# Designs tried in a protein design run: designed miniproteins, single chains, continued (5). Part 107

Each design is a single chain, and the fold is of that chain. pLDDT is the mean over its residues in the fold that is shown.

## One batch from the design tools (miniprotein)

Design m19952
Fold by ESMFold2-Fast:
Structure m19952 (fold): chain A 95 residues (1-95)
Amino acid sequence: MELEERRRKAEEVIAAVRDALQGLRDNPLLTVEEKAELAGDIVRAALEYLGMPQELADKVAEEARKIVLEEQGTDNAIDRIVELVRKAAEEVLER
C-alpha cells in the first residue's frame, strides 16, 4: 500500500510537471532562457517534493535547463524533461 501511494504521488507530480511545462511553452512573454530557468525550478521543486535530496534534484534541474536551451524552447523539450523526471522519481521510489 505505501509503495502504491508513493507511485500514485509520483504520477500526480509527473502530470503536474507536464502541465506546468506546457503553460511555460505557451507563455509568449518568456524568452527561451527564462523558460529554461523556470523549467529547472519546476523540476527541482517536483523532485524535492518526492523526497529527492536537494543536491541530486539540482543536478536533474540543470539537465532540464540544458534540454530547454538545446531544443530552443519547451515545445520539443517537454517529453524529454518528463522522461528525465520519471526516471529520477523511480530512483527515489526504489530507495
Scores: mean pLDDT 83

Design m19953
Fold by ESMFold2-Fast:
Structure m19953 (fold): chain A 63 residues (1-63)
Amino acid sequence: KKKEEEKKKLLKAIADVLDAIGDVLDAELELARNPSEEAKKKLEEAKKKLAEAKAELDALLAK
């Protein structure tokens, strides 16, 4: 049985991944509507955040 704090930490990591996925989708939609250097940069930053959030979740699951 997991500790309550450990469960909250895991749920936060999952929420962070879901938020990052949302950011990527928003950036892809913005790039599709307005293909600019700024929109492209936002998409790359969103993808980087998703990779970081996923790595954090993977680290917690590897415990």
Scores: mean pLDDT 80

Design m19954
Fold by ESMFold2-Fast:
Structure m19954 (fold): chain A 55 residues (1-55)
Amino acid sequence: KEEELKKKILELSRKYTEEIEKVMAQPGLTDEEKQARMDEIFEKFGKEYEKLLKE
């Protein structure tokens, strides 16, 4: 069970990293705009992460 959970966490982490990199690579965005988008991604992935950890 723990190994399967770890695999799902790694998958989620990879997807999260990809989304963050996309935001950071966007030209013309201010640091404030990037932070706001990252916060939204953080909240979404954090919720999915917590759901996985609780199950």
Scores: mean pLDDT 78

Design m19955
Fold by ESMFold2-Fast:
Structure m19955 (fold): chain A 85 residues (1-85)
Amino acid sequence: SLRLEAEVLIGLLYMLSAIYNTIAERYEKKGDLEKAKKYREIATKLQESADRVEELLRRGDYETAVREAEKAIQEALNEIKKLEE
C-alpha cells in the first residue's frame, strides 16, 4: 500500500538525517569543517523533506508522498557520492 510505503520512507528520511548529522559531528571533530557543513546541510534537507512528506500523508496524497520521499533520498545519495569521491 502507498500509505505504508510513505510511512516507511518517512522513517528512512528521519534515520538518514540523524546518521548524516552524526557523520557531520565526526568530521567537525577531525577539523574537516567543509565536509561537516555539507553533511549538516544534507541532513537538514532530509528533515525538511520528511516534514513535507508527513504533511502529504496527512492530506491523503500517498502517491506524491512516496515520490517526494524517493526524490529526497536520491538527491541526498547523489550529494554524498560527490563528497566521498
Scores: mean pLDDT 89

Design m19956
Fold by ESMFold2-Fast:
Order: sequence, then structure tokens, then C-alpha cells
Structure m19956 (fold): chain A 99 residues (1-99)
Amino acid sequence: SFVEQVRRLLELYGEIGEMIMIGLARSYLAAGDPERAIELAEAVIEVAGDDSPLALNTLGRGYAALGDYEKAIEAYEKALELNPNFEEARENLERIRAS
């Protein structure tokens, strides 16, 4: 499964594997495929646990791109709860609140 592929990459490469997966999710967002970005971020969260601010921020960006601002806000708030200094998540949250 896709989750099994993500699990193997994180087991072999740890934090570097997470960074690669989040980089791919960002590429999906840039290509206009937020559904793939969400799927990848969710797989990272399932394997690495809910304590990945990077994956939570990417999940929020995916939901915001789909217009699901409620889920986007929840994801950004959780990312900021784990890392209060996460500038990108803070800026993304403020952008939604300004809309």
C-alpha cells in the first residue's frame, strides 16, 4: 500500500525520508493536485505520528487549496501547538483568517 511505502522510506531514512515526502507533497500542491498532497501528508502522519508539524502544515495547505478552511485551520493550529515558532504555518493560518 502507499502507507507501507511511506513507512519503509521513514524506517530507512528517518527525518530525511519525511523531508522528501513533504517535498513531494509540496510539488503536488504546486502542480494543482491538493488531493495527492493530502494523501501523502496523511500517510506521513500515520507512520510518524501526529507530532509532525511539517506534515500537519502540508495537510492544512492541501485542505486550504480545496476550500476546506475548517480542516485547514485545525491542521495549522495543531502544527503551531507542536511548534509555536513555525512561521509558515502561522502565515498560512493568518492568510485564511484575512480571507
Scores: mean pLDDT 83

Design m19957
Fold by ESMFold2-Fast:
Structure m19957 (fold): chain A 96 residues (1-96)
Amino acid sequence: MEDEKAKKYLDEGRKALANGDYQKAIELFEKAIKYSKNPKLKGEAYFLLGQAYYKMKDYDKAIEAFRKASQYFKEAGDTENARLAEMFAEEAKKEK
């Protein structure tokens, strides 16, 4: 299934993010989003994409990604992660 590919890209992106390879992490999270049909996985991928943009100081893209994450977490019924994503978007706004 496409979600299996998305999960693979999500896991690879997490490793790139942990290694400080933010450009590679962004590419991998975008692939995870592209191949996923699962709202929870899309929420996770957008949240991590937001973190990668935040580390690169691209606060506008970080805010957009965190807001998308919140939307997809709400679709998945994951209200706790949706709220967390909204908090990260607000923190990114303070950096502008």
Scores: mean pLDDT 88

Design m19958
Fold by ESMFold2-Fast:
Parts: sequence; C-alpha cells; structure tokens
Structure m19958 (fold): chain A 98 residues (1-98)
Amino acid sequence: AKETLEEAARAVREIAERLAEWAEAAGDPELAEEIREVGEKLAKAILEGDFEKAKEYYKKLAELADRLAELAPERAREIATLITATGILIIGAEFEYR
C-alpha cells in the first residue's frame, strides 16, 4: 500500500514535469511553474492518503493542461493521455490504500 502511493506520487511528479517542460517550450514559464506547484501538491496529497485533496488538485492540473493544449495544440492528444493516466493513477492508489 505505501509503496503503491510512493509509485503513484512519483509518476504524477514525472507527468507534471513533462507538462511543465512543454509549457516552457510554448513560451509560458508561469504556466510551467503553476503545473509544477499543483503536481507537487497532488503528489503530497497521494502520499498522505488524502484522496479528496488529490481529486481537487487533479481537477486543477487538468485545467492547467487545457490551457497548455491551447498554447500547444500539436500536443493536445499527448496532454489528454497524460491527464487520463494521472486520473487512473489516483483511482488505483485510492483502491490500494487499505
């Protein structure tokens, strides 16, 4: 259970960093910093087993990802895939948290 939370948190941080790198490449370093901040808060919520907060931060990350997709429409499918994977990671971590 604890190992599953640590793996999910790590995967979320890696996804947030990738999205942030794309935001920087698109010329929006402020969006990149917001993505990193929300990603870290999401990872922390997962590690603490606070899935209500995790779902709240997931929603914020998805909103930032929508903004990124408007700036980098060529990456829209990849961004959607990463956000979907993040949601699956949260559901999986919550299910294993027993």
Scores: mean pLDDT 88

Design m19960
Fold by ESMFold2-Fast:
Structure m19960 (fold): chain A 72 residues (1-72)
Amino acid sequence: SLAEKLAEALLNKDEEKTRELAEELGLTPEEVRAAAESIRAHTGTLTVEELATAIKAIVQGRRERAAQRAAA
């Protein structure tokens, strides 16, 4: 998935791929880095799976908030 590829790019410190994949998901590289830092702070470990799950949650939450605002 795109979230998994983005997580791999960030963990491999591939700044170009991180930017491209983040833009494709409608995220900023800064949002992805913030998610990674949050995971490290709370779990003590950062894996591709954990970061990909967080990225998917951010994207889904953004879609849900957009739908709620459209319905209001």
Scores: mean pLDDT 77

Design m19961
Fold by ESMFold2-Fast:
Structure m19961 (fold): chain A 63 residues (1-63)
Amino acid sequence: LSEEQLREADEAMVRMYIAIGKLLEERANDKEGGKEAYRKAAELARSNGLEEAAKEAEEALER
């Protein structure tokens, strides 16, 4: 795997965690599970320099 492919995979995983967080909060009424998913998204985004995705996940955590 190339570094570019790994970055694309990391971006996809960040977006997946954000989507899981929304599903847990909106459909499952699991706010704590949603926050955990957003936290993982923020950590992964920060580790990979994805500032926009990190801000989105962190804003969701502040709700």
Scores: mean pLDDT 77

Design m19962
Fold by ESMFold2-Fast:
Structure m19962 (fold): chain A 69 residues (1-69)
Amino acid sequence: SEELKKEIDKLQSEIVKLGNEYKELRARLAATTDPAERARLQAEINEISDKIVELGKKLAELHRKLKEE
């Protein structure tokens, strides 16, 4: 369905955006020497990583539904 395709496109765009944020935070972590800032960045990286995994699972489920049409 067109609605399902739009939802897939939206999730793919969100995953790309989170992937870019992940790369940016990783670069900042590599350049940072302050322990408090490093801890904050690592926590944000972990949160984004978890979100990417969750969205990836949702994307797989939507692709399965699309194939069943």
Scores: mean pLDDT 87

Design m19963
Fold by ESMFold2-Fast:
Structure m19963 (fold): chain A 62 residues (1-62)
Amino acid sequence: MDKEVEEAFILMEIGLAKSLADKDPETAIELLERAIKRAEQLGMEDVTKYAKEVLEEVKKKL
């Protein structure tokens, strides 16, 4: 499949996790960990770094 399509799905998952961070941080963390693994598998360094930064912010809410 096209990397551009995969990147779009990963960014959508990160966005959903950000929207859930205050009300459901555990689900947000699960989505972010999934997004990080997918981004790493696809060699998307910038997306991986961004997802890790969002994950750190969500973890501060726990």
Scores: mean pLDDT 82

Design m19964
Fold by ESMFold2-Fast:
Order: sequence, then C-alpha cells, then structure tokens
Structure m19964 (fold): chain A 70 residues (1-70)
Amino acid sequence: MAEELIKELEEILKQKGYSEETIKRFIDLVNKYIKEGKLTIEDLEKLIQLYRDGSSKEERAKFFYEILKK
C-alpha cells in the first residue's frame, strides 16, 4: 500500500539526517504527485531505493524530471 511505502520513505529520510520540516514538505509533495497520477507505486519504490542507496542530488533530480515529464 502507498501509505506503507511513504512511512518507509520517512524513516529512511530521518536516518539520512533530514529535518522533520524537510521530510514533511517532501512527503506532501510525493503525496501530491501520487494524487495527480504522476508518481506510481513502482516510482515510489524506486524513489525509496534511491535514498536508501545514497544517490546523488543529480540522480534524484533526474528521477523527478522523468516523473514530471509524464
């Protein structure tokens, strides 16, 4: 379920040292893109993996660029 994946994403962001305010704003944005149909469950799983694996800012920017391009 999307809620379970979003909770996993929050925990990863906390472990990476992001502030609660930054995490909340980011999760709000992710939820917005899910509602708009731009971000699928598969995209959310990939996003979680990018943060878990310590991806660069450039790799994360490319991910969102491809999502917004849809």
Scores: mean pLDDT 78

Design m19965
Fold by ESMFold2-Fast:
Structure m19965 (fold): chain A 73 residues (1-73)
Amino acid sequence: MDEEEKIIKEQLEYAKKNLTEESKENLELYETAIEIVKKIKEKGLPEDEQKKILEEIRKLVENQDLEALKEML
């Protein structure tokens, strides 16, 4: 559902802006997550599958797991 996807994307972009002054590694984490979100939308996956991938991305971002996020690209 577009509304839930929009909220997650806005939260990621907001966090990216807040972290820009602190850490380049944290900035790369959020930029990588946003890039994955763009890719899944471009592929036109069903909404249910997109939600599952977005939930996984959110958890990886919360855990600061940049390596796992890069493997999803």
Scores: mean pLDDT 71

Design m19966
Fold by ESMFold2-Fast:
Structure m19966 (fold): chain A 60 residues (1-60)
Amino acid sequence: MIEEIIKEAIERVEKLVKQGVSPEDAVAFVVREIRDKYGPETAEKVKKALEEKFGVEIKL
């Protein structure tokens, strides 16, 4: 389900930020991984959810 994918993506971004990656770079990295694994439609939904959650805007 998309909700589970978004939850895992949020956890992945939070882990990267704790490791010293900027929120913008962490979100961009995770969105690219989701695109490669699940396709562009799912990646766009995840991108919007992560941008809202972390207060960032990503240029792809």
Scores: mean pLDDT 82

Design m19967
Fold by ESMFold2-Fast:
Structure m19967 (fold): chain A 72 residues (1-72)
Amino acid sequence: SAAAEEQARVQAFLEAARPVVEELRARLAAESDPEARRAALREGLEKLRELARATGAPQEVVDEAEAALAAL
């Protein structure tokens, strides 16, 4: 069904996004420079958007992931 296919895309996105968020969290924990932190956050957001396009995740799920990443 279309719903099952959408759920599969959501799962693929979340699984791919997890290591991106984890790597970003580790980098931010080691980085004290505000400009470097902002650059890392921007790169993380760009990677999430690329993963969303690659997996076909719904925009609502992508927006929630971006908000969670920005809150780091």
Scores: mean pLDDT 81

Design m19968
Fold by ESMFold2-Fast:
Structure m19968 (fold): chain A 57 residues (1-57)
Amino acid sequence: MLYQAVKDQEAKSDLELTLKKGDILELLADLGPHYLVAKRLSDGKVGIVRKDAVEEI
């Protein structure tokens, strides 16, 4: 399942992924209502993503 970043996200911890608007992500795990784990397709980096920063495509 693919997601796209709708806004920039700065990592607030070493577990979070830094995103730029337009980044394409593959869902790895759903962590509940506010977070998911995703892999950025451009570089393969994995981290926690806030659900309000992405949309399903």
Scores: mean pLDDT 84

Design m19969
Fold by ESMFold2-Fast:
Structure m19969 (fold): chain A 61 residues (1-61)
Amino acid sequence: GLEAFLAEVEERIAAETDPAVQKALRWMAEEARRAVEEGHPLSVEELLAATRALADQLRAA
């Protein structure tokens, strides 16, 4: 469920050493919560893939 996903994201944030990547992960978690609250279908796998892509972009910048 959403709670399990958010717990996994929090674990990833705790393991991450780059503050920009930590911020991106927190932002993605908030977007996931908002989407579910608005009744949008949530794909955990797609959201995690998008978070990884965003983290890679921030790391490259």
Scores: mean pLDDT 69

Design m19971
Fold by ESMFold2-Fast:
Structure m19971 (fold): chain A 70 residues (1-70)
Amino acid sequence: SKESEVAALIGRFAEAIQAGDLERARRIAEEILELLRDDPELRKEAVDILIFIARRFKREELEEYLRELA
């Protein structure tokens, strides 16, 4: 399902953030937003989760990027 695919991508995003691979994290975030292109409410929820993860790992530059996508 779309929900399961988004959940899996969020997991990969967290893995990329933890590894310090910000380029990969950015690409994964873009994949999530593309997948949720026609669902603005779920897109906002997904972005909020990604911002929470970026903030948790002190990735300020990525948090700013994600905030602009919401």
Scores: mean pLDDT 82

Design m19972
Fold by ESMFold2-Fast:
Structure m19972 (fold): chain A 105 residues (1-105)
Amino acid sequence: NEIIEKLEEALKKTDDEVIKAALKASISYLKKDYKSFLEYYEKVQLLYFNNPSKTTEAAGLFILGILEYKNKKNEKAIEYFEKALKITDDEELKEVLEFMIEYLK
């Protein structure tokens, strides 16, 4: 799966804990590993609660986009990815978001 490969590449490049958790959550969800998805998703929510930032907000929006994509709601997925792209300053997350938007158009 080209999407999973792109997410795994980003995961190898990032040292940001929030971005790592969001990528791991997304990969798990796409692989139908819902237990791992829940664990990483909870980590993103806790990181947002303890230190809200543009990166934590963008990570949450990215996960919502992945959920909509998996539900075959590509237009709604693109909306979430575009919102995340507008607010994030993280280069690895930007690259993933740009890839996802292009892939789903």
Scores: mean pLDDT 87

Design m19973
Fold by ESMFold2-Fast:
Order: structure tokens, then sequence, then C-alpha cells
Structure m19973 (fold): chain A 63 residues (1-63)
């Protein structure tokens, strides 16, 4: 499955988050702490790798 930054942004927006930085294959996402685990699960379901930077920030990586 080919993941795009646009798809990542759409999923992030569903959980009240925003993309605060990005490159070709990663993004840093700000998200409400109460929605973090749900957003992580949704992004991993797309095939992305998700790492917690802080309670409000996730690093999302894809191919």
Amino acid sequence: MTITLEEIEEVVARFGGEVVGYSDNFAVVRVPPEKRDELKAALEALGAKVEEISPNLLRVTWE
C-alpha cells in the first residue's frame, strides 16, 4: 500500500491533530493527548510506523 502525506494529514485531522513538520517519508504530528492512542492505531492501520516524541507529538514514518 502506498501511503501519501495527504492521507496522513486526513487521518490526523479526524482526531483533531495537525502536521507541524514533514519530509518525503515522515511527519511530526501534534495531537490532543486523549486522542494520541486512537490516532496511533489509525496510522498504523494505514501501514505507517508511529513513535511518541512527547505526550502531544508523534513521529510518523512511511514508504
Scores: mean pLDDT 80

Design m19974
Fold by ESMFold2-Fast:
Structure m19974 (fold): chain A 73 residues (1-73)
Amino acid sequence: MSKEELEREIARALVDIELGLAKSAYRQGKKDVALEMIKRAKEFAEKAYKEGLISEEDYQDVMKRIEEVEKEI
Protein backbone atom coordinates (compact mmCIF):
# COMPACT_ATOMS: atom_id res chain seq x y z
CA MET A 1 0.00 0.00 0.00
CA SER A 2 1.38 3.41 -1.01
CA LYS A 3 1.31 6.49 1.25
CA GLU A 4 -1.43 7.99 -0.97
CA GLU A 5 -3.53 4.80 -0.77
CA LEU A 6 -3.10 4.72 3.02
CA GLU A 7 -4.10 8.40 3.36
CA ARG A 8 -7.20 7.76 1.17
CA GLU A 9 -8.23 4.75 3.30
CA ILE A 10 -7.72 6.76 6.51
CA ALA A 11 -9.84 9.63 5.11
CA ARG A 12 -12.71 7.23 4.26
CA ALA A 13 -12.44 5.48 7.65
CA LEU A 14 -12.57 8.77 9.58
CA VAL A 15 -15.81 9.80 7.84
CA ASP A 16 -17.33 6.35 8.52
CA ILE A 17 -16.37 6.61 12.21
CA GLU A 18 -17.94 10.10 12.53
CA LEU A 19 -21.16 8.87 10.87
CA GLY A 20 -21.29 5.84 13.18
CA LEU A 21 -20.80 8.05 16.23
CA ALA A 22 -23.49 10.45 14.96
CA LYS A 23 -26.04 7.60 14.64
CA SER A 24 -25.09 6.33 18.11
CA ALA A 25 -25.47 9.80 19.65
CA TYR A 26 -28.89 10.25 18.01
CA ARG A 27 -30.10 6.86 19.32
CA GLN A 28 -29.03 7.99 22.82
CA GLY A 29 -31.14 11.19 22.48
CA LYS A 30 -28.14 13.49 21.88
CA LYS A 31 -29.38 15.12 18.67
CA ASP A 32 -27.10 18.18 19.09
CA VAL A 33 -24.01 15.94 19.39
CA ALA A 34 -25.15 13.90 16.35
CA LEU A 35 -25.57 17.08 14.23
CA GLU A 36 -22.12 18.35 15.30
CA MET A 37 -20.58 15.01 14.19
CA ILE A 38 -22.39 15.26 10.83
CA LYS A 39 -20.94 18.77 10.42
CA ARG A 40 -17.42 17.46 11.18
CA ALA A 41 -17.85 14.61 8.68
CA LYS A 42 -18.86 17.11 5.95
CA GLU A 43 -15.91 19.42 6.74
CA PHE A 44 -13.48 16.49 6.72
CA ALA A 45 -14.85 15.13 3.41
CA GLU A 46 -14.57 18.58 1.77
CA LYS A 47 -11.00 19.04 3.05
CA ALA A 48 -9.96 15.55 1.90
CA TYR A 49 -11.38 16.22 -1.59
CA LYS A 50 -9.79 19.70 -1.90
CA GLU A 51 -6.40 18.29 -0.80
CA GLY A 52 -6.67 15.44 -3.34
CA LEU A 53 -6.83 12.67 -0.73
CA ILE A 54 -10.04 11.25 -2.24
CA SER A 55 -11.41 11.21 -5.79
CA GLU A 56 -14.51 13.12 -6.99
CA GLU A 57 -16.42 9.81 -7.08
CA ASP A 58 -15.34 9.02 -3.49
CA TYR A 59 -16.34 12.53 -2.41
CA GLN A 60 -19.81 12.21 -4.01
CA ASP A 61 -20.34 8.77 -2.41
CA VAL A 62 -19.23 10.02 1.02
CA MET A 63 -21.45 13.14 0.79
CA LYS A 64 -24.44 10.98 -0.21
CA ARG A 65 -23.87 8.78 2.88
CA ILE A 66 -23.57 11.87 5.10
CA GLU A 67 -26.86 13.25 3.68
CA GLU A 68 -28.63 9.91 4.28
CA VAL A 69 -27.50 9.91 7.94
CA GLU A 70 -28.44 13.61 8.35
CA LYS A 71 -31.99 12.83 7.10
CA GLU A 72 -32.31 10.17 9.86
CA ILE A 73 -31.51 12.81 12.53
Scores: mean pLDDT 79

Design m19975
Fold by ESMFold2-Fast:
Structure m19975 (fold): chain A 79 residues (1-79)
Amino acid sequence: SRLDELVDEILSLIKDEDLRMALERLRRLLHEGRITARQFVAAVRTLVDQYVAEDPSADKEKLEALLAELERIAAEIEA
């Protein structure tokens, strides 16, 4: 799905293994129906914001663009 493609792109930009594992756990919870698309995207936003704050080499512009697209898809799912 486009959502999974965007998550894979975000994962490719995150060098922190613990944050990548956290994002993969969130994706599993979403696919199991244990969290909503809105909850998933909010949690991903929090993880990305933490990563950008801790890693000055993070591609903030690309991560923000990918997050904006995830937020659009989540809004469509929740509509």
Scores: mean pLDDT 85

Design m19976
Fold by ESMFold2-Fast:
Structure m19976 (fold): chain A 74 residues (1-74)
Amino acid sequence: MSEGAKKFLEKPFELLEKGREALKKGDKETAIKYAEEAKRLAELGLRVTPESELRKLFEKVIEEAEELLEKAKE
């Protein structure tokens, strides 16, 4: 599939990883910012993606971002 679609998925996963690293360092504010951005990009991806398999991947990013947000709020 196109390079554009692949890059659209790479950024949310990259942001989730950066958020987890920030949380591991105790930087809850930075972890929240990365998780919120990952969720925002995944929600945008769902709006423009009709393919069910890709939609499932964006939904997984949203779920992981929500989990990261809950951990950062603790």
Scores: mean pLDDT 78

Design m19977
Fold by ESMFold2-Fast:
Structure m19977 (fold): chain A 76 residues (1-76)
Amino acid sequence: SEKEKNKKEAIELLKKASKNKSLPEKDREILKEALKAVEEAKSIEEAIEKLEELKKKAETEVTKEVINKAIELLKK
């Protein structure tokens, strides 16, 4: 239940951030890919690994912070 709740919170966080028009288009696309990674991953470990790679590609600190918050939610 707690892990399912944390995954849903990570998904909602990434979904909201991907719609933020103040972010560069590249970062919005990274956040959409991050959302897909969390939704489609076969394991939490796979989701975290994909999010870490996407965080490295992000242009803005805001996008990196959002991805990091999603990772921390998945680790709980």
Scores: mean pLDDT 85

Design m19978
Fold by ESMFold2-Fast:
Structure m19978 (fold): chain A 87 residues (1-87)
Amino acid sequence: DLIEALDKVLEKDPDNAAAYVMRGVIYLNQKKYEEAIEDFEKALELDPDNAVAYRLLGYAYEKLGEHEKAKEAFEKAEEIIKKKKEQ
């Protein structure tokens, strides 16, 4: 079980932002959108400039019908992308 493997990674390294993103993506594929949101939010707590995690968060919110929260997440992803392109 890939989720169980990532759970073990995060038990040993709870500050691994990439592992939270990976587990969240697997939850999205399983249509476990609330669990995916929790993992993407934790990833963003650890790495607040992760535009990919904001985009995935927005997608998960859209799937739950949380359209305003999805819009905020997508807008934050675009802000991060634009800021990096202007450097």
Scores: mean pLDDT 86

Design m19979
Fold by ESMFold2-Fast:
Structure m19979 (fold): chain A 85 residues (1-85)
Amino acid sequence: MEKLEKGKEAFKEGKYEEAIKYYEEAIKEAEEKGDPKYLPLLEEAYENLGKLYRSLGDYEKAKYYFEKAIDLAVEVLKEAVEKVL
């Protein structure tokens, strides 16, 4: 997903505000699609937002996004387990 990659590039360059915008757009696009194949992309976007806000010292937002990423990681794991069982 182009938005996720642009967010990661901006984060690496220290362009935190730009990275946030791209991650938010990536999340919105993935959620609008509603396809479980986008769950790993959503998880990665939320995890990166958590890391970014932690880097900014905004621990409340970092916690919020890490919790979102954990919830999505659990959903991905449940889907994988259900497919094997």
Scores: mean pLDDT 80

Design m19980
Fold by ESMFold2-Fast:
Structure m19980 (fold): chain A 69 residues (1-69)
Amino acid sequence: MTMQQLREEASRLLGEALRLIKTIEDEEERKRAMKRFFEVGSEVGNARTVEELRRALARGREFKEELQR
């Protein structure tokens, strides 16, 4: 998988996570989720290697799974 393909998947994951965050009714929980969203987004944006992007993508998947619980 290329760097570009990983960035595209990360972008989709972050978009899905953001949609899930917007459905959180509790304002404090939503704010905490947004902070985590920016942390994952920062890891994706700062990734310079395929390995760094894969790590950021894995964290994004974990975050999305937590949002669905």
Scores: mean pLDDT 82

Design m19981
Fold by ESMFold2-Fast:
Structure m19981 (fold): chain A 57 residues (1-57)
Amino acid sequence: MRIEELRERLARLREEYGDFDIDSDVTPEQRQRILEEVRRLAEELGLDVYIPPPKPP
C-alpha cells in the first residue's frame, strides 16, 4: 500500500471540491463522486476503505 498515493489523490479531490468533509459538509452528489474515487483508490492500492455516512440533518 502506498500511503503517499492515497494522500495525493485525497488532496486532488479536496482541490476539486474545496475543503470538504466526507462525513459531513458534503452534498449528496459530491459524496457520490468522492465515494467512486475512493473506491478506485482502494482497488488501486489494494486496501479496504470505509466511508461513514454523513450525519443526518
Scores: mean pLDDT 59

Design m19982
Fold by ESMFold2-Fast:
Structure m19982 (fold): chain A 90 residues (1-90)
Amino acid sequence: MEEIVRELREAARELVRAAEAGDVEGAEEAARRMEELALKAKDNPEVAAIMVGTAIRLIGLLLDERDPRRREAIERALELVTKAIKKVQE
């Protein structure tokens, strides 16, 4: 369980980095990994905290972002993380 939480934090950091870099493909890959990890440990409250915290961080980045390419990557990352949160809560 601790290993899944560690991997989820690593995937979240990769997602944020890809989104900030305007790397839509990298953001999609990281978001997919986050969904897989979160579904494996959905009963762990730390997983929910990481997923929601990641969404909040992406919203903050989007509010300050002016570059269209980076905005697109951040919006795509936020969309995928939000969908993953919904699946984990079901």
Scores: mean pLDDT 85

Design m19984
Fold by ESMFold2-Fast:
Structure m19984 (fold): chain A 56 residues (1-56)
Amino acid sequence: PPTVVFTEEIEVDGVKATVTYTLDAATGAVLSLEVEAPTEEAREKAEALNKPVMAP
């Protein structure tokens, strides 16, 4: 099935992080979310702030 990939650069506590979302093009469901940050702390915060409502 086709997918759509979005990459977004964000700032968390003055630290830049890159977030990549992979969505199902047919349903819009988030299939994966990848966060790249220079520290584990920044990665954790970026992940929390940019986590869409995937669970309900």
Scores: mean pLDDT 70

Design m19985
Fold by ESMFold2-Fast:
Structure m19985 (fold): chain A 59 residues (1-59)
Amino acid sequence: MEYYELSEEDRKLLEEALKSKDPEKVRKILAELAEKKRFPKPEELEKLYEEIKKEEEKE
């Protein structure tokens, strides 16, 4: 599987899906990115999850 850098638009869509905490929405966005042959790097996904976790702790 080839990994590509996420565009700003794709990153924003993924961040919104992660913030919604809806696994179906996240899966849909990832599937859409896969159809565009834009597979996010695991490291980028981990960073997004860590950012969401930090925001939850701030609440």
Scores: mean pLDDT 66

Design m19986
Fold by ESMFold2-Fast:
Structure m19986 (fold): chain A 90 residues (1-90)
Amino acid sequence: VIAQIDAARDTALAAADSADQRALVNTVYAMMVDAINYFRQVQGASDSDLQAVFNRLMAIWGRVMVDARRNGMSVDQTIAQFQARVNAIR
């Protein structure tokens, strides 16, 4: 699962065209790693459960990116929205 997060981060970084966008990608993927570690350590999630969590985190990120573009959200607002949605699934 962590290898999938790393691969997705690297793909997103390659598509980033500004320092702000690279910082956003790095912050969001660090939050994804934290969420996966939470489900593994605190919730006792299996590898298949962690795969489902990763898929949900990627779906949440996709929705947040669409909302951020539509509403002209700042980097900080985008991070806060992602964190709020991730917290809702814990």
Scores: mean pLDDT 75

Design m19987
Fold by ESMFold2-Fast:
Structure m19987 (fold): chain A 81 residues (1-81)
Amino acid sequence: SEDNALGRKLGLQGKYEEGIELYKKALEQDPNFASAWNSLGEVLGRMGKYDQSIEYYRKALELDPDFEEADKNLGVTRLLK
C-alpha cells in the first residue's frame, strides 16, 4: 500500500541520515578517503539529492581518478537530474 511505501521511505531516510553522519565523521579524520566521499554520494543519490550527490562523486574522483564505481555513479546520477 502507499502507506507502507511512505513508512519504508521515512525509515530509509533515517538510516541514510545515520550513514551520512558516520561518513562525515570518517572524513573529519581523513578528508582524502575517496571511498567515504563516494558513499556519501550514493546515500544522497538514493535520497534524490542529486546536486549534492554529484558534488561528492566529483570529490571522490578528484582524490582517485581511477575510482570506477564513483565514475559510474556520477554518470547515472547526472542522467537522473
Scores: mean pLDDT 81

Design m19988
Fold by ESMFold2-Fast:
Structure m19988 (fold): chain A 71 residues (1-71)
Amino acid sequence: SAEAEFERGRRLAAEGRLEEAARAYRRAIELDPNYVAAWYHLARVLEALGRTEEAKAAFRKAGQIAEEAAA
Protein backbone atom coordinates (compact mmCIF):
# COMPACT_ATOMS: atom_id res chain seq x y z
CA SER A 1 0.00 0.00 0.00
CA ALA A 2 1.00 3.64 -0.34
CA GLU A 3 1.13 3.98 3.48
CA ALA A 4 3.45 0.94 3.78
CA GLU A 5 5.88 2.38 1.18
CA PHE A 6 5.72 5.77 2.93
CA GLU A 7 6.56 4.16 6.31
CA ARG A 8 9.40 2.21 4.66
CA GLY A 9 10.73 5.50 3.26
CA ARG A 10 10.67 7.09 6.74
CA ARG A 11 12.63 4.17 8.24
CA LEU A 12 15.21 4.25 5.44
CA ALA A 13 15.62 8.04 5.82
CA ALA A 14 16.13 7.62 9.59
CA GLU A 15 18.92 5.12 8.78
CA GLY A 16 20.55 7.66 6.40
CA ARG A 17 19.71 5.49 3.38
CA LEU A 18 18.48 8.51 1.46
CA GLU A 19 18.41 7.16 -2.12
CA GLU A 20 16.46 4.08 -0.97
CA ALA A 21 14.14 6.37 1.02
CA ALA A 22 13.51 8.46 -2.12
CA ARG A 23 12.61 5.28 -4.08
CA ALA A 24 10.19 4.16 -1.35
CA TYR A 25 8.50 7.61 -1.32
CA ARG A 26 8.22 7.48 -5.14
CA ARG A 27 6.51 4.06 -4.85
CA ALA A 28 4.05 5.57 -2.35
CA ILE A 29 3.34 8.38 -4.86
CA GLU A 30 2.86 5.84 -7.70
CA LEU A 31 0.19 4.13 -5.58
CA ASP A 32 -1.38 7.42 -4.39
CA PRO A 33 -0.35 10.52 -6.41
CA ASN A 34 -2.24 12.76 -3.92
CA TYR A 35 -0.19 11.55 -0.93
CA VAL A 36 0.99 15.01 0.19
CA ALA A 37 3.20 13.67 3.00
CA ALA A 38 5.06 11.40 0.55
CA TRP A 39 5.75 14.35 -1.82
CA TYR A 40 6.94 16.50 1.10
CA HIS A 41 9.26 13.81 2.54
CA LEU A 42 10.57 13.00 -0.97
CA ALA A 43 11.44 16.71 -1.37
CA ARG A 44 13.31 16.75 1.97
CA VAL A 45 15.31 13.63 1.06
CA LEU A 46 16.14 15.09 -2.37
CA GLU A 47 17.38 18.30 -0.66
CA ALA A 48 19.62 16.19 1.61
CA LEU A 49 20.99 14.41 -1.50
CA GLY A 50 21.81 17.79 -3.13
CA ARG A 51 19.23 17.20 -5.88
CA THR A 52 17.92 20.73 -5.53
CA GLU A 53 15.83 21.10 -8.71
CA GLU A 54 14.06 17.76 -8.15
CA ALA A 55 13.43 18.78 -4.52
CA LYS A 56 11.86 22.09 -5.66
CA ALA A 57 9.59 20.22 -8.10
CA ALA A 58 8.44 17.81 -5.36
CA PHE A 59 7.76 20.72 -2.94
CA ARG A 60 5.71 22.49 -5.65
CA LYS A 61 3.69 19.31 -6.25
CA ALA A 62 3.03 18.89 -2.50
CA GLY A 63 1.84 22.52 -2.34
CA GLN A 64 -0.48 22.06 -5.34
CA ILE A 65 -2.11 18.96 -3.85
CA ALA A 66 -2.48 20.60 -0.40
CA GLU A 67 -4.09 23.69 -2.00
CA GLU A 68 -6.54 21.52 -3.99
CA ALA A 69 -7.47 19.57 -0.83
CA ALA A 70 -8.16 22.87 1.02
CA ALA A 71 -10.43 24.23 -1.77
Scores: mean pLDDT 85

